# Designs tried in a protein design run: designed miniproteins, single chains, continued (5). Part 73

Each design is a single chain, and the fold is of that chain. pLDDT is the mean over its residues in the fold that is shown.

## One batch from the design tools (miniprotein)

Design m18527
Fold by ESMFold2-Fast:
Structure m18527 (fold): chain A 91 residues (1-91)
Amino acid sequence: SSVFQQLSQRLPQPVVDQIRQAYDRARQGDRQGAINYLRQALQTARQQGLPQPVIDSIRQMISDAMRSKNSQQTAQAIGDGVNRILTILNS
């Protein structure tokens, strides 16, 4: 299964969709669109009362994406963040 399919089993669908859209935008070269979707995912996660470690992981993903120099590094930051969230949820 894809990492996003695994994430959809553990997190609300709107949060998963927003992170997936961020990843897709980064892969298409739209770094700013990716960061905007990650900010939406953070707001949705807070509104839905997700666990603090998950919220902190999304915040870290935004910080890493903002420090990235190109869209490929932004996509890598999102991928790393998704794997971090899965590790937290499987702990």
Scores: mean pLDDT 89

Design m18528
Fold by ESMFold2-Fast:
Structure m18528 (fold): chain A 54 residues (1-54)
Amino acid sequence: SLRQEIDRILQEIRELQQREQQALQDPQRRQQELEQVRQEMERLSQRLLELQES
């Protein structure tokens, strides 16, 4: 169902948010890692909006 798809996307976003927080706490992490995580979060957020507008 649509709600199950949304819940799955929200779970993936939460996991990416954890990865972002871990990268932010490690000053030796490359900027590229943060950029990759944030790009994936943006893609999932866009997908979530598409599903909510359907």
Scores: mean pLDDT 79

Design m18529
Fold by ESMFold2-Fast:
Structure m18529 (fold): chain A 81 residues (1-81)
Amino acid sequence: AAEEVLALMNEALALGVPFERVVELAAEISKVAEGLPREHRSEAIVAGLRAFVEALRAGASFEEARRIGLETARRTVEELR
């Protein structure tokens, strides 16, 4: 989980996202996953960050990719409840 999170954050940096924005998004996604067991929390964070990176690769703006990442994290949280 930690290795996957770091890999996805590094991928976002490689795609031109500022470090501060990547950290902010990771924190927002982590907050969406609050209250879940540790394992499920990690799964939701990875799912959200992966969707964010995939949206950026598809040419989405940062704001669109952020929305997609957060929505994917929320959906994953609901599936894991």
Scores: mean pLDDT 82

Design m18530
Fold by ESMFold2-Fast:
Structure m18530 (fold): chain A 101 residues (1-101)
Amino acid sequence: MVVLSGGGVYEEGGELKLKRKASGFKEPPQFEWFKNGKKLTGKNLTPVEGTNGRWLKIERPEKNESYLHMRDLKKEDTGIYTFKAQNKDGEDEDSIEVIVV
């Protein structure tokens, strides 16, 4: 079972923090994040230009927890964010809306 938190309305230039805990999985699941149906790849994403401080980071601090953090929000970051947890025994997902104003 997956429940997502941290959605809602954010200000441009602010920070987005989405936190997800997965439960009901016998084995640790694989975690995937999506924005409007497009998969977000978990790597250290630093801004190509260092002046704006914009980055997306996906972390796994615990085996059953995933954390998506984005800094220097832009209106283009508005969308439906989906978290998916999957292993051999099944899958579960949850979606949350993020609006940047």
Scores: mean pLDDT 66

Design m18531
Fold by ESMFold2-Fast:
Structure m18531 (fold): chain A 78 residues (1-78)
Amino acid sequence: SLEEQVRALIEEAKSYGAQASAGVLRALEEALEALRRGDLETALRYVTIALDQAEKEKDVTPQSLIDRLRALVAELEA
C-alpha cells in the first residue's frame, strides 16, 4: 500500500541519521498523515517536497532513497 511505502521510506531515512534527512523525514510524516485521511493530493505535495529536499542534499542522501521517492511520486500521480 501507499502507507506501507511511506512508512518504509521513513524508516530508511531514519537509518541514515536525523541530520542528513530531517527535512525529508518531516515531509514524509506529513504525507503519511494525509494518506491516513485519504487526502492523496496533499500526500503527493509532501512526497514531492521530500524528493526536492533529498535532491538538494544529494551529496549526503543515498541515490536509492531518491529513486524510491521518485517512484512514489509517480504512483501518487496515477
Scores: mean pLDDT 79

Design m18532
Fold by ESMFold2-Fast:
Structure m18532 (fold): chain A 88 residues (1-88)
Amino acid sequence: KEEFVRELLEEMVKEFGVPNSVEELLEALRRMQELGFEPHDILELEIRGLHHKYKDVDFSIRLLDRIAEVFGVEERTERLKKRILESA
């Protein structure tokens, strides 16, 4: 689970050149989990923000599909995918 989250964060940093390192994003994710938030919730919010900024539909959909696959949260990711596709 953590290894797969690392892979997703590495893909985000590589594709969008986000200023935060993978390690910084993982530390933030771990802290939010300690507060009772699920990692997939944080990843969905991050993808939404990146989509708003960059408008890369294909990348955003791929990341949401991977979140759904790993965390079993297909209903949540499908909702966000529809919003992204509607804005494209």
Scores: mean pLDDT 75

Design m18533
Fold by ESMFold2-Fast:
Structure m18533 (fold): chain A 95 residues (1-95)
Amino acid sequence: MLKKLMEDPKYKKEEDKANEEILKLMQEFDALEDQAAAAKQAGDLKTFQQYAKKGEEIIEELIKLADSLPEDSPTRGFALIAASVGRLSLENLKK
């Protein structure tokens, strides 16, 4: 894997772009998680459901991004872990 990243500029560019997209999606998810938690505490179920749905959409984007990367990509693994953590956070908020 390291040899491919060092010798193939295509893999390097795909990894860099994917890492940037994952970080952006994680930041958006963190903001939505905070807003969903606040809405839940306020008893605003409609707003909570809207933020939860947006969080689910971010998880789907992370999975889609992982699927677009080579199976041996460390960034693919990172995206799948981020999606799994996000899913657990949303399930915890539903409690």
Scores: mean pLDDT 77

Design m18534
Fold by ESMFold2-Fast:
Structure m18534 (fold): chain A 95 residues (1-95)
Amino acid sequence: SDLLEQLREDLLRLGKTLIDVVEELKKKGESDLAIGMLESAKRIYSLFSDNPYYRGLVKMYDILIDGIKNDIPPEEVRKRIEKVIDETIEELEKQ
């Protein structure tokens, strides 16, 4: 549906922006700051985890945090985020 296509595009844009910001913070030696900010956003979204959209956001933030902690390449982080977006859109279609 057009709504689900728009939500997919919004999530892909968000994922790209977050990956880019994380890479910038890593280059500045601010990985702990990046993790702290991502954990804070994840905590907020977790309050709405009854909604599949916010469960998807929580999973995206977990992938970003894991990527920093385990030095996962940005390309692999992006691939994992895209998979979570696909799964989130599929779950939203079932409502």
Scores: mean pLDDT 89

Design m18535
Fold by ESMFold2-Fast:
Structure m18535 (fold): chain A 86 residues (1-86)
Amino acid sequence: LLDEVLELARELAALSDPETAATIQRMIKEIELAYKRNDKERLITLLKGLKQYLESVLPTLSPEAQEVARRLIEAIDKLIEELKKE
C-alpha cells in the first residue's frame, strides 16, 4: 500500500501546479523517511496530514487531478487502517 500511495502522489504532483506539486513531493519524502525509520506513529500522523492537505486543495484541482487525489485519499485511508492492525 505504501508503494501505491507514493505512486499516486507522484502522479498527482505531475498533474498539479508547481506549488502544489512541491508540497506533495515534500510530504511524500517525509512519509518515506518515517517508513524507513519504522516510526509507525509518525507515519500515521504524516499520512493524515497529507490527506488533510489533499482534501483542502481538492476543489481547486482539474477533474483529472481530482480523480487521482480521490484515489490517493482512499489509498492513504487503507494504509492507515493496515498500520493500526495488530
Scores: mean pLDDT 84

Design m18536
Fold by ESMFold2-Fast:
Parts: C-alpha cells; structure tokens; sequence
Structure m18536 (fold): chain A 89 residues (1-89)
C-alpha cells in the first residue's frame, strides 16, 4: 500500500514538473475529485477516507499549477493516499 501510494505521488510529481502534461494532469485530478465525492455519497468511502483522498488531490493540484513538487509534498500525498487505502479496507 505504501509503495503503491508513493508510486502514484511520484507520477503526480512528474506531471507537475512537465508543462506539456499540466492540462491533462489537472483534468485527471478533477475526475479523481469527482469520483472520491461520488464514492463518499454512495457510502463506499468513509468521510475520513474521502477527506484523505481530497487532501492528496489538493496538494497535487497546487503543485501542478505551481509547476513543481517538493519531496515533502510527494511524502504528504503518499501518506494521504496510504491512509485512504487503509480506511476503505
């Protein structure tokens, strides 16, 4: 779970640092945000799990718009995604 979350966070970092991927990355983050909210509304994600996912998406969106992502932001995204994964099991 932790390794998968880190891999996802690293993929977001690569997209954030590549201007040619920015529009696609922002669109994907909007889709993921809508999906997390839909799953919470359906009762398939707890409010805590949904909040963790939304926190990761907020950090990712800010980093993509900035065009850079720090190692600390990668760790924070990975931590939030791992937390969400634990809460849905």
Amino acid sequence: AEAGARKQAEAVRRAAEDPSLRERALAALEEDRAAARALEAAGELSPEAAEAVLRALDIAEESVRRGSMSDEEVEEIARALAEAARLVE
Scores: mean pLDDT 78

Design m18537
Fold by ESMFold2-Fast:
Structure m18537 (fold): chain A 87 residues (1-87)
Amino acid sequence: MRKEAREYLEKARKYLEEGNLKKALEYLTKAFRLAVESRDIETLEEVYRLLQELYLEAGKNKDYETKEKALELLREVRREIARLRGR
C-alpha cells in the first residue's frame, strides 16, 4: 500500500509539472484512497500539499472543472487528516 501510494504521488507530481492537471487529479485521488485505507497521515499530508498546487495551477489556466474537483478533494483530505489526528 505505501509503495503504491508513493508511486501515485510521483505520477501526480510529474503530471503537475507537465501541466496535465486532469491526470494529476486522477493520481492524487488514487493516492488519497490508499492513504485513507492505510490511515497514512504522511501520505494524506502530501496529497493535500499537491492538491493545493493543483488548485492554484487550475486557477491560472482557467480550468474551472479541475479547480472545483480539486477543492472538493481538498475538503475530504482535510477532514480525514483531522479525524486521524483526533485519535
Scores: mean pLDDT 85

Design m18538
Fold by ESMFold2-Fast:
Structure m18538 (fold): chain A 69 residues (1-69)
Amino acid sequence: SAEEAARLARVQALIDEALRHLEEGNYDKAKELVDEAERIVAGMDPDSPAAKEARETVEALRQALEALR
């Protein structure tokens, strides 16, 4: 759906922005962006393949952030 495509695009943009902040050492900002991406993904259809991929990507970034603590 158009709504799902928009959510996927927003999640990808948040991931890209979080990665840039991590490269700059802005961990707090990166965490905020990952938190927002997690909220969007939680609202998506769990049976959608695209939503599953987005969830896995966000989870991987969350683990990377936790490893940097």
Scores: mean pLDDT 83

Design m18539
Fold by ESMFold2-Fast:
Structure m18539 (fold): chain A 78 residues (1-78)
Amino acid sequence: SLLDKVPEELHEKTKKAVEEFLKLFSERAAELVARGETSMAALRKAAEESLKEVAEKLNIPEEVYELLLEATLQALES
């Protein structure tokens, strides 16, 4: 469903961004849990920072970044 909102030519790049984001976010979430920080606010911040770093690394267009950010934040609150 997320890919339905992304131009066809960016689908592979978007998939790679999601894969790298999930890896980085998982690592950061584990570090937060290890130090006893389990608030939704802390997880949300880690997700935002992880997605921003991946978007910059992979040169994700701003429009796709905004879609990924919205989907990520909604998933964390579901």
Scores: mean pLDDT 81

Design m18540
Fold by ESMFold2-Fast:
Parts: sequence; structure tokens; C-alpha cells
Structure m18540 (fold): chain A 64 residues (1-64)
Amino acid sequence: MTKEEREALLDELLARWKAAGVLDDDSVAQFRISAEYFDWTPEELESVDRVIARVPEARAAARA
């Protein structure tokens, strides 16, 4: 697994979360910094995506 593969997955997930109203622009920027700094794995990113998908309340709150 390469850093490029992880970065591409992160970009895809962040775009989906932003489109769903879960994250704003500031949160997207913070996730990008954190992913680079902590060297997040695809499994960790997928785990976060699953948590976000299962919390409708979080999506509604982020959209507001």
C-alpha cells in the first residue's frame, strides 16, 4: 500500500462526507493534516466512514 493510494482514498472519503453535509471546509482541512501527520491506514479511514454512515444525527447536525 502506497501513500498515494491512502491519499486518494482520503480524498474520496472527504469529498463524500462534505457532500453529505457531515464535514465543513475547516474539518476537511484538519482531516487532511491529521491523515498526513499520523500516517492513517485505509482500514482506519474506512472505519471512520462506517461510523459516520451509521450516525444520521451527526449528518443532520453537520448540515445545519
Scores: mean pLDDT 67

Design m18541
Fold by ESMFold2-Fast:
Structure m18541 (fold): chain A 67 residues (1-67)
Amino acid sequence: LSEVQKRVILADARKLFSKYLSEEALEKILEEIEKKVNEGIAPTREDLLALAKKYGSEEAVKKIESE
């Protein structure tokens, strides 16, 4: 992944999750995403939803799916 792609992925995730999750949950999710992108793995939408379910709730997942 390019540095631009990593930045876009992290910025988009922060914007999406900050609407529905606490700041603490958001930080944990961003750490997981940053680890994946640094390993050259682009998280899929399904990966992002799984993280929202792990650190947030089923209700947060439903709201994120509507975006």
Scores: mean pLDDT 77

Design m18542
Fold by ESMFold2-Fast:
Parts: structure tokens; C-alpha cells; sequence
Structure m18542 (fold): chain A 75 residues (1-75)
């Protein structure tokens, strides 16, 4: 679905910004953790889509957009 694709894209964008920052700081253990958390979030989004829980995907998308905005202001 379009909502799922958009949500995954935003999660990947947030992960990219976060990982690039952590790598710049030499925080390699945190990079591995961030990659693992990203995989778990994407898996959860796919599970929600399979269950027809579109409202939950939209909620996660909105939270990810807010987190991305906050992260870009800090890094």
C-alpha cells in the first residue's frame, strides 16, 4: 500500500540520518543497534499491513516524521 511504502521510506530516512551521525561520532555499537531497531520497525510495519491495521501504520508514520524533524534539528 502507498501508506506502507511511505512509512518504510520515512523509517529508512530517519535511520540514515541517525546512523550517519553515530558513525561521525565513532559510536559503532550504537550504529549496530540502530540498524537492528530499523529492521524491527520495518518488520512491524509489514505485519501491521498484513493485518489491515492501516490506522496503526499512519500513526507510526506520523511519529517517524516527528522524530525525523527533531533528529535533523539536533544533528
Amino acid sequence: SEVLEKAIKKVEELAKVTIDYLESQGRLDDVELAKKQTEQIIAKLKQLADQGRIDDIEHMLKQTEEALKETKEIV
Scores: mean pLDDT 85

Design m18543
Fold by ESMFold2-Fast:
Structure m18543 (fold): chain A 94 residues (1-94)
Amino acid sequence: KSKKEKILDVVFDTLNRVSDIATENNNIELEASAGVGLIHASVLKKSKDSTKDVIDKIKKVLEKLGMQAKELNDTESYKVISTGMKKIDKIEKE
């Protein structure tokens, strides 16, 4: 199983969890942003981009979402995103 597949699995799990948290908290802006992130991740999963380019693009998506969660004081979503990013870094270093 490729590093790209392992990282995308973490990304989909992270984005789905953030979407659920945002919905529970009636955070429409974060829910919409998580939805856009899921679309981007789906496009990257189907792309023939290099593993490095996919990882770089995914990190940018999650970093932006994490900043938004922090600005909205959604500590639970921010923790989920931070945990996902740490898992991605661990997989990338394997």
Scores: mean pLDDT 84

Design m18544
Fold by ESMFold2-Fast:
Structure m18544 (fold): chain A 113 residues (1-113)
Amino acid sequence: LPPLSPEARRRLAEELRKILKKNGQVTDEEIDEIVAEVEATNTLNLARLAKLGVSDETLYEIGRLAGRIVIEEKAELRVDLPDPSTPEGDRVGEAFGRGVVEAYQEELERRAA
């Protein structure tokens, strides 16, 4: 699959910024760096977000956002996860993955309607 277009990366970055600001656990400077990485490299750095202490609820919302955009655009997004052999990596992967799967399922149902 191709990487997300610059326009799709910008849309992802803007929505990601909204989710992270609502959570309140990440500073504006850290949010700016994370969204800039998405726009520049097509990479969502969940390992960094985990270190910043974002909640499972926030990771789930980010997963829903990423899944929706990836299926809409028929494109690929690189995701940096923490080590899945650790409790933290397992937690982050599960929360994010659940969001992705649910968003994917909802979009397929919407297209079938």
Scores: mean pLDDT 84

Design m18545
Fold by ESMFold2-Fast:
Structure m18545 (fold): chain A 113 residues (1-113)
Amino acid sequence: EKLAQLEEEIKELLRELDEALKKGDEKKAIELARQLAKKMIEMLKLALESELSEEQKEVLKEGLRKVSAIGAKYDESLYKAAEYLRAAWIHLEAGEDKKEIEEFLSEAEEYLK
């Protein structure tokens, strides 16, 4: 299943990001956080058609926390992407309009270019 694959990819990116931060490699941390945000967008797009497991919701929450923190400290465009990801996640959890959620995800993608 693609959701299970994305869960594993997000977990690996979170592990690599923690290692980059421990080494003080800011450039690598920003690069990994951007990749993490892109994988989170993919997972949220699939969540429009499928229910996320508790574990998948947990990795998304941790990913969002990490991407927001890195963005706030090092990269304004990444921070903006994280805010749109947060909006998409909140609207998805509230069961709101699919089109509006897709628009938030598209805005997040624009900030990651």
Scores: mean pLDDT 88

Design m18546
Fold by ESMFold2-Fast:
Structure m18546 (fold): chain A 59 residues (1-59)
Amino acid sequence: SSAEASAASLRFSADEARAAMDRKTQELLAQNPREGEELRARGDKGVAALRARAEEVAA
């Protein structure tokens, strides 16, 4: 179904966003630990929101 395909796409995007955020966060933490922590928190929230949307679409 289209809903399942959309949910799978959102989960894949969340996984890619997590990997990209982790890399940027590590780079930022080396230069500015405070900004790196803020980026991590925002990334966690963003990924959680994408996963929540995937579950809503799949429901």
Scores: mean pLDDT 78

Design m18547
Fold by ESMFold2-Fast:
Structure m18547 (fold): chain A 62 residues (1-62)
Amino acid sequence: SSDQIRQETLRQVETILEEQGKKHGVDEETLERWKQRVREAIEQGPEALQRTMQEIMDELSK
């Protein structure tokens, strides 16, 4: 179902955020804000999710 695909996508993306956050020493408040941004982006569609992930990865690179 579409809900199962959405849940699996969210799980994969949250795993990436947790791994990258741990690697870069990101605090829990920042990580939780990123997870919230991703949850909102998933509801808006794949293009919104792609933009949000790119913005988060850019923040990690600075």
Scores: mean pLDDT 80

Design m18548
Fold by ESMFold2-Fast:
Structure m18548 (fold): chain A 99 residues (1-99)
Amino acid sequence: SDEAVERGIKEVQNIIDLVQEMVKRGESPEKIMEKALFHIISFGAEAHLYLSDDTVERLREEQKNMLKKLQSNKDSSPETIANIIIEYAQKLIAILEES
């Protein structure tokens, strides 16, 4: 339903806001990753209940790409980790808006 997609977009927007706030608070890359990934996993668990299989697969591929970037940037700044997560979240919003 349109309402479920709108809720999903809001959840992903909240992840962007959370990550930006954590950077402003001077939180570590590890804490930013831990908290963001918890919310991303929770979002993904609910998304399969209201999205098509094709849309869910697109979301999973973007998650895989994001995780590869995070792995390659393990020793990077909080800002770099945040930017990788925000880029991923923006791609999720675009996919949800197309669904």
Scores: mean pLDDT 87

Design m18549
Fold by ESMFold2-Fast:
Structure m18549 (fold): chain A 89 residues (1-89)
Amino acid sequence: VNEVKVTKDQVITVGGPEEAIRRGWLLEVTVSNTKNPDTGKVGKSKLSFTPVGPGRGLGSLQVTLTDYEEVDDSEVLPSTVTTRALDVE
């Protein structure tokens, strides 16, 4: 199980993951912080909380982020890598 690390400037407002958890669905959160090589800025991150049915094994979860963290010519971006998927029956 991988844990998500969200920077303080990345405020994620999700209105559906609780519903999926309550229904016992598998959730897989994918966070992408992609630095634009031209500008050095982090592109619009997409995190979608898409629940999968129980017993699926693996699924996907993404959330469309309106705001993003901007990095200027930094060699290191805020590492945000998350995959939370639990095996169920």
Scores: mean pLDDT 39

Design m18550
Fold by ESMFold2-Fast:
Structure m18550 (fold): chain A 125 residues (1-125)
Amino acid sequence: NAMEEARRARDEAARRQVAEDLAYSTKQISKLVEEALAASPEEMRKLAKEIYEYTKYVADNLVARARLLSPEAAPWVEEQAKKLIDAAKEFLDAVENGTPEEGRAAGQKFLDLAKEIAAEAEAVV
């Protein structure tokens, strides 16, 4: 019926918007991680901390927005947000406590994950 069709169209539009928001934010995170990987070891430490704080801020906003716009998509966004926060923390920890090579390896792993999440989100749009 017309009401069911309108609801489905609205749910699809909301899911698409949530996916677009995730793709955009994850691409911004990817750019920051690429900048950190190109930096000196000392600058990479500063950027890793800033990226971790930014990733938490962005992830919280993405989850809050997903819960409001698309409760159906919210669990998926929460899963991607957790993966991004965990990877950002691993990068920060490796840069702070590991060798420069371990820091770069953790950063590359984070970059690869961010690119995978962006590609998955873009496939929804």
Scores: mean pLDDT 89

Design m18551
Fold by ESMFold2-Fast:
Parts: structure tokens; C-alpha cells; sequence
Structure m18551 (fold): chain A 99 residues (1-99)
């Protein structure tokens, strides 16, 4: 199921990027939330694949930063939420690397 989780996480990143390109910020946030739920549900299994997991978290972090920049002029509160999410992802990456 870890391989299936990684594939689903990759698909969710791709879907979030498409939503962001379409400026569908609500859809982008929903895909990001699904990614985080999937990560948490599979965290033990994903710990066996640290390099692949870190790579996906780094892609999510970049996407969150882009989303924050795009949201800042129209919804500064949502932009701050995305910036807080980036800090959470940074902590998760550091914890995996510390293994």
C-alpha cells in the first residue's frame, strides 16, 4: 500500500497543479488536504520510503508557496494559512531526514 499511496500522492500533486493553473484555489486546497490525509494515514508505511516521500513533500512545499503568492493580493488570510502549511511541511521533512 505504500507504493499505491506514493502514486496517489503524485496524482494529487498533479491535480493540485492543474487546479492552480486554472486559478481554482478551492480545488487546489482540497487536493492538498487529500494529500495530507493520505500521508498521515500511511505515515508508518511511507517511513520505509523516505527519499520518495521527501521528494513529494518538497513538491507540495513549492506548490504551497506558489499558492500563497497567488492568494496574497486576493485573500491574505488564506495566503498566511498556506505559509503556515509550508512551515509544517518543512518540519515533516526535517523529521524524516533525522530518522
Amino acid sequence: SAEEALEQMRQLIAQAREALAARDYDAAKQYIQQFMQLYLQNSVELSKYPEETIALLEELRELLRELAEMLRPVDPEAAREMEAAVRTIDTMIDEIRAS
Scores: mean pLDDT 88

Design m18552
Fold by ESMFold2-Fast:
Structure m18552 (fold): chain A 63 residues (1-63)
Amino acid sequence: SEEEKELRERAIKWGKEVAEALIKVLGYESAKFEQVDDTTFKLTYKKDGKVYEKTYKVEELLK
């Protein structure tokens, strides 16, 4: 649906901005936001030698 498309596009934009801010503003070693499936996204970031991974459903991320 158009609503699902809008939510997906907003999730992708948000995730890219968060990943970029983690690197550029907070100085994280790496950050990546990626789509896993039609409704699931993953944020992977590295800070102080440790790797962190968080999974989001599209409806949870933009609520």
Scores: mean pLDDT 78

Design m18553
Fold by ESMFold2-Fast:
Structure m18553 (fold): chain A 83 residues (1-83)
Amino acid sequence: SEKESLEKLKQERQKVTKEVAEEIRKIGELVDLMIEEARRIVEEGLPKDEAVDRIEKKAKELGVSINREATIRALDFLVESLK
């Protein structure tokens, strides 16, 4: 019974580690999209509102909750950094 409990804890730890890695990958994908959208705003003159809408759509597809105001601020920071 004790050995069975230890094996279960090891399996649960591996599952949590995989779930955390998947969430990190999703966040990384959103960050990469945000950088690309900022580049397109600077280089191609694309509208910022449309970029924010695309980022929100991607977040929804990935099941990640984001705040629109925070997303706008992060995108503005990236746009200024790429100028």
Scores: mean pLDDT 83

Design m18554
Fold by ESMFold2-Fast:
Structure m18554 (fold): chain A 113 residues (1-113)
Amino acid sequence: SEEELKELIIDFLEMVINALRELLKQAKDPKVQELLQEAIDFLEKTIEYVKKNKLTPEEAIQLIKETRDKLVEMLEKILAESKDPELQERIKQLIDGINKMADELIERIKELS
């Protein structure tokens, strides 16, 4: 159903927001904090878009791919700006996790079609 499709996307985005908020709590560099907040704001706007719009499975897959690509780009910029090795490792793990979760979500949506 369209409702189940939206729920899957929102759950994925909220999981990523929660991970970013944990990174934000550990970040001491104001520039890194600003970039993490921009990533959170981007995902919150994406959730608002999903809630307000009707999505076909094909449109949902495109949105997930575009959101993943932009989010990974944003996280790579944060990784480049960060001087904290522990934070860098956590960001790398988050990028890997996002790519895996997005691929799994896309496969799940294809099975529902």
Scores: mean pLDDT 90

Design m18555
Fold by ESMFold2-Fast:
Structure m18555 (fold): chain A 64 residues (1-64)
Amino acid sequence: DEKIKRILALLAKGSPEDIMEAVEIVKELNDEEKVQLKAAILSIKDPRTRGRGEAVLGSVGIVL
């Protein structure tokens, strides 16, 4: 999914502007894409990037 790839790239870059853009894209996802994004974020090996992803998911009401 192109949106998920972009979110992951923004999380890896990690600037405040990149994280804000990632949050806006996450809000546009459907339920299937949200499940795919959760799986992708939990599979990130770098703990800093994974932590950013988990924070972004939490900020939009996605838990786990």
Scores: mean pLDDT 81

Design m18556
Fold by ESMFold2-Fast:
Structure m18556 (fold): chain A 79 residues (1-79)
Amino acid sequence: SNTELSQALLDKASQLNDEAARLIREGRYEEALRKAQESIRLAVEALRHASRDLVPRVVGTAIDGMGLETEARIRLGEL
């Protein structure tokens, strides 16, 4: 596993989750949805390169991204 690549992808996915959460608080649900989907994509890619010790953090980041995607979709469906 390329630990450096996995860490870089994980860091970017976490940043995108933070951006998605902020966009949800601002009512910018379409942008939040796009950021959450990109975060999930990068977290899945990070998992392919993750060392055993990184796997729980990568999985947690992916779950967070899926939660943000779900919230944004619900908000868009309510509007």
Scores: mean pLDDT 88

Design m18557
Fold by ESMFold2-Fast:
Structure m18557 (fold): chain A 85 residues (1-85)
Amino acid sequence: SIERQATIALFRALAAKSEVWLVERSMDKLSREEIEKRLALVEEDVAWIEETLAANPDWDEAMKEKILKLVEEIRELIARVRARL
């Protein structure tokens, strides 16, 4: 259902944000290569989320706005982590 797909996208966005937060918290314990690999996987999830939102224009606007805000927050967190590499 449309509601299930939107919920999956929301949960994937929340999981991606949690992953970047965990990477940032663990930077002193992770190699540069491991950090870059994990951020690349998060960026793949973000790309899928953005493509999925674009493919579903009839989803609830409030849900789309919530997911897009999470995507922006994830991008800002990734940029912050990369600035410290």
Scores: mean pLDDT 87

Design m18558
Fold by ESMFold2-Fast:
Formats: structure tokens, sequence, C-alpha cells
Structure m18558 (fold): chain A 89 residues (1-89)
């Protein structure tokens, strides 16, 4: 289960970098709060989906979203793999 904690830590780092750059600080700060309280793979997956929605639907307020999208797709795939593995048993 170290994999879930690793995904959570990497996601936290990405959100903190976005917040530091001033990219959608209100929404990113809310996601950071949700991530701190997340205990399950499902909760982490929901946060990844919400962040992905922000990057896809974003307005001109954010500049470097392509990097964020690539990171999110990678992390989302890892979380989905974990969820699928748990459902098989």
Amino acid sequence: MEVLEKVKEELKKMLEELLKRGIRPEEIEELLKRLEKAKTAEEIAEILVELARLTVSQDPSAVDLAEVEAFLEKQKEEVIKLLEELEKK
C-alpha cells in the first residue's frame, strides 16, 4: 500500500507547485485540503479527476497546463490500476 501514499505525495507536490506559481490558487488549495483528508484510492482518484477537469476546462489564467495534464494522466492510470487490482479479489 506504499504505492497509494507515493501517488498521494507526488500529487501533493504537483498541487503545491501549481499553488506556488499562482495557477488557479482557489481551486488548487481546495484540492490540497481534500488530498490531506483522502484515505482511499477512490478518494485520490476523485481528486485526480477534479484536477484534470480544471486543466481541460481552464481559461487563460493558467499557462503550463500541458505538463500538469501529462502528470495527471500518469497518476490517474496508476490509481486506476490499483482499484482494478483490488476489485479482482
Scores: mean pLDDT 66

Design m18559
Fold by ESMFold2-Fast:
Structure m18559 (fold): chain A 84 residues (1-84)
Amino acid sequence: MKRLEEAYNLGRKYAVAEEQLKQIAANRASLDAEEQAIADALTAKLNALLKEIEERLKEMDEEEREAFFEGYEAARKEIEEQLK
């Protein structure tokens, strides 16, 4: 079902965006001024994406929320595997 698949994918996107924000913050001090400006712009876009997903969560029914958190957990486990 496309509706539940989209909710699942939003959960994955949320987890990935959270991790990207953490990695950008951790690496920012090693960047030059131009790279920091790009990192700051990407941070703003990722924060806007998280806000849009949070607004979408308000419209979700129980099945969509369940799919969302399944996607979020799946992406978190994948991220943990990569971090070792």
Scores: mean pLDDT 83

Design m18560
Fold by ESMFold2-Fast:
Structure m18560 (fold): chain A 61 residues (1-61)
Amino acid sequence: MNPEAVEAANNLAEITKLAKYYGKEAQEARDKGAEVLRQFTPEEAAKKVKEIYEELKKKIS
């Protein structure tokens, strides 16, 4: 697996962990991140999933 695909998957895994504890906002971020992985190249997916994760951290911290 290329490094960008690994980065996207790792960030989605972190969002998925948060979705178990932080409710609707974290669940929406998880669903959005999963959709990004299906629609975009690994390079774009890594960037977009990281942005989703950073946005979620700002909302729940």
Scores: mean pLDDT 80

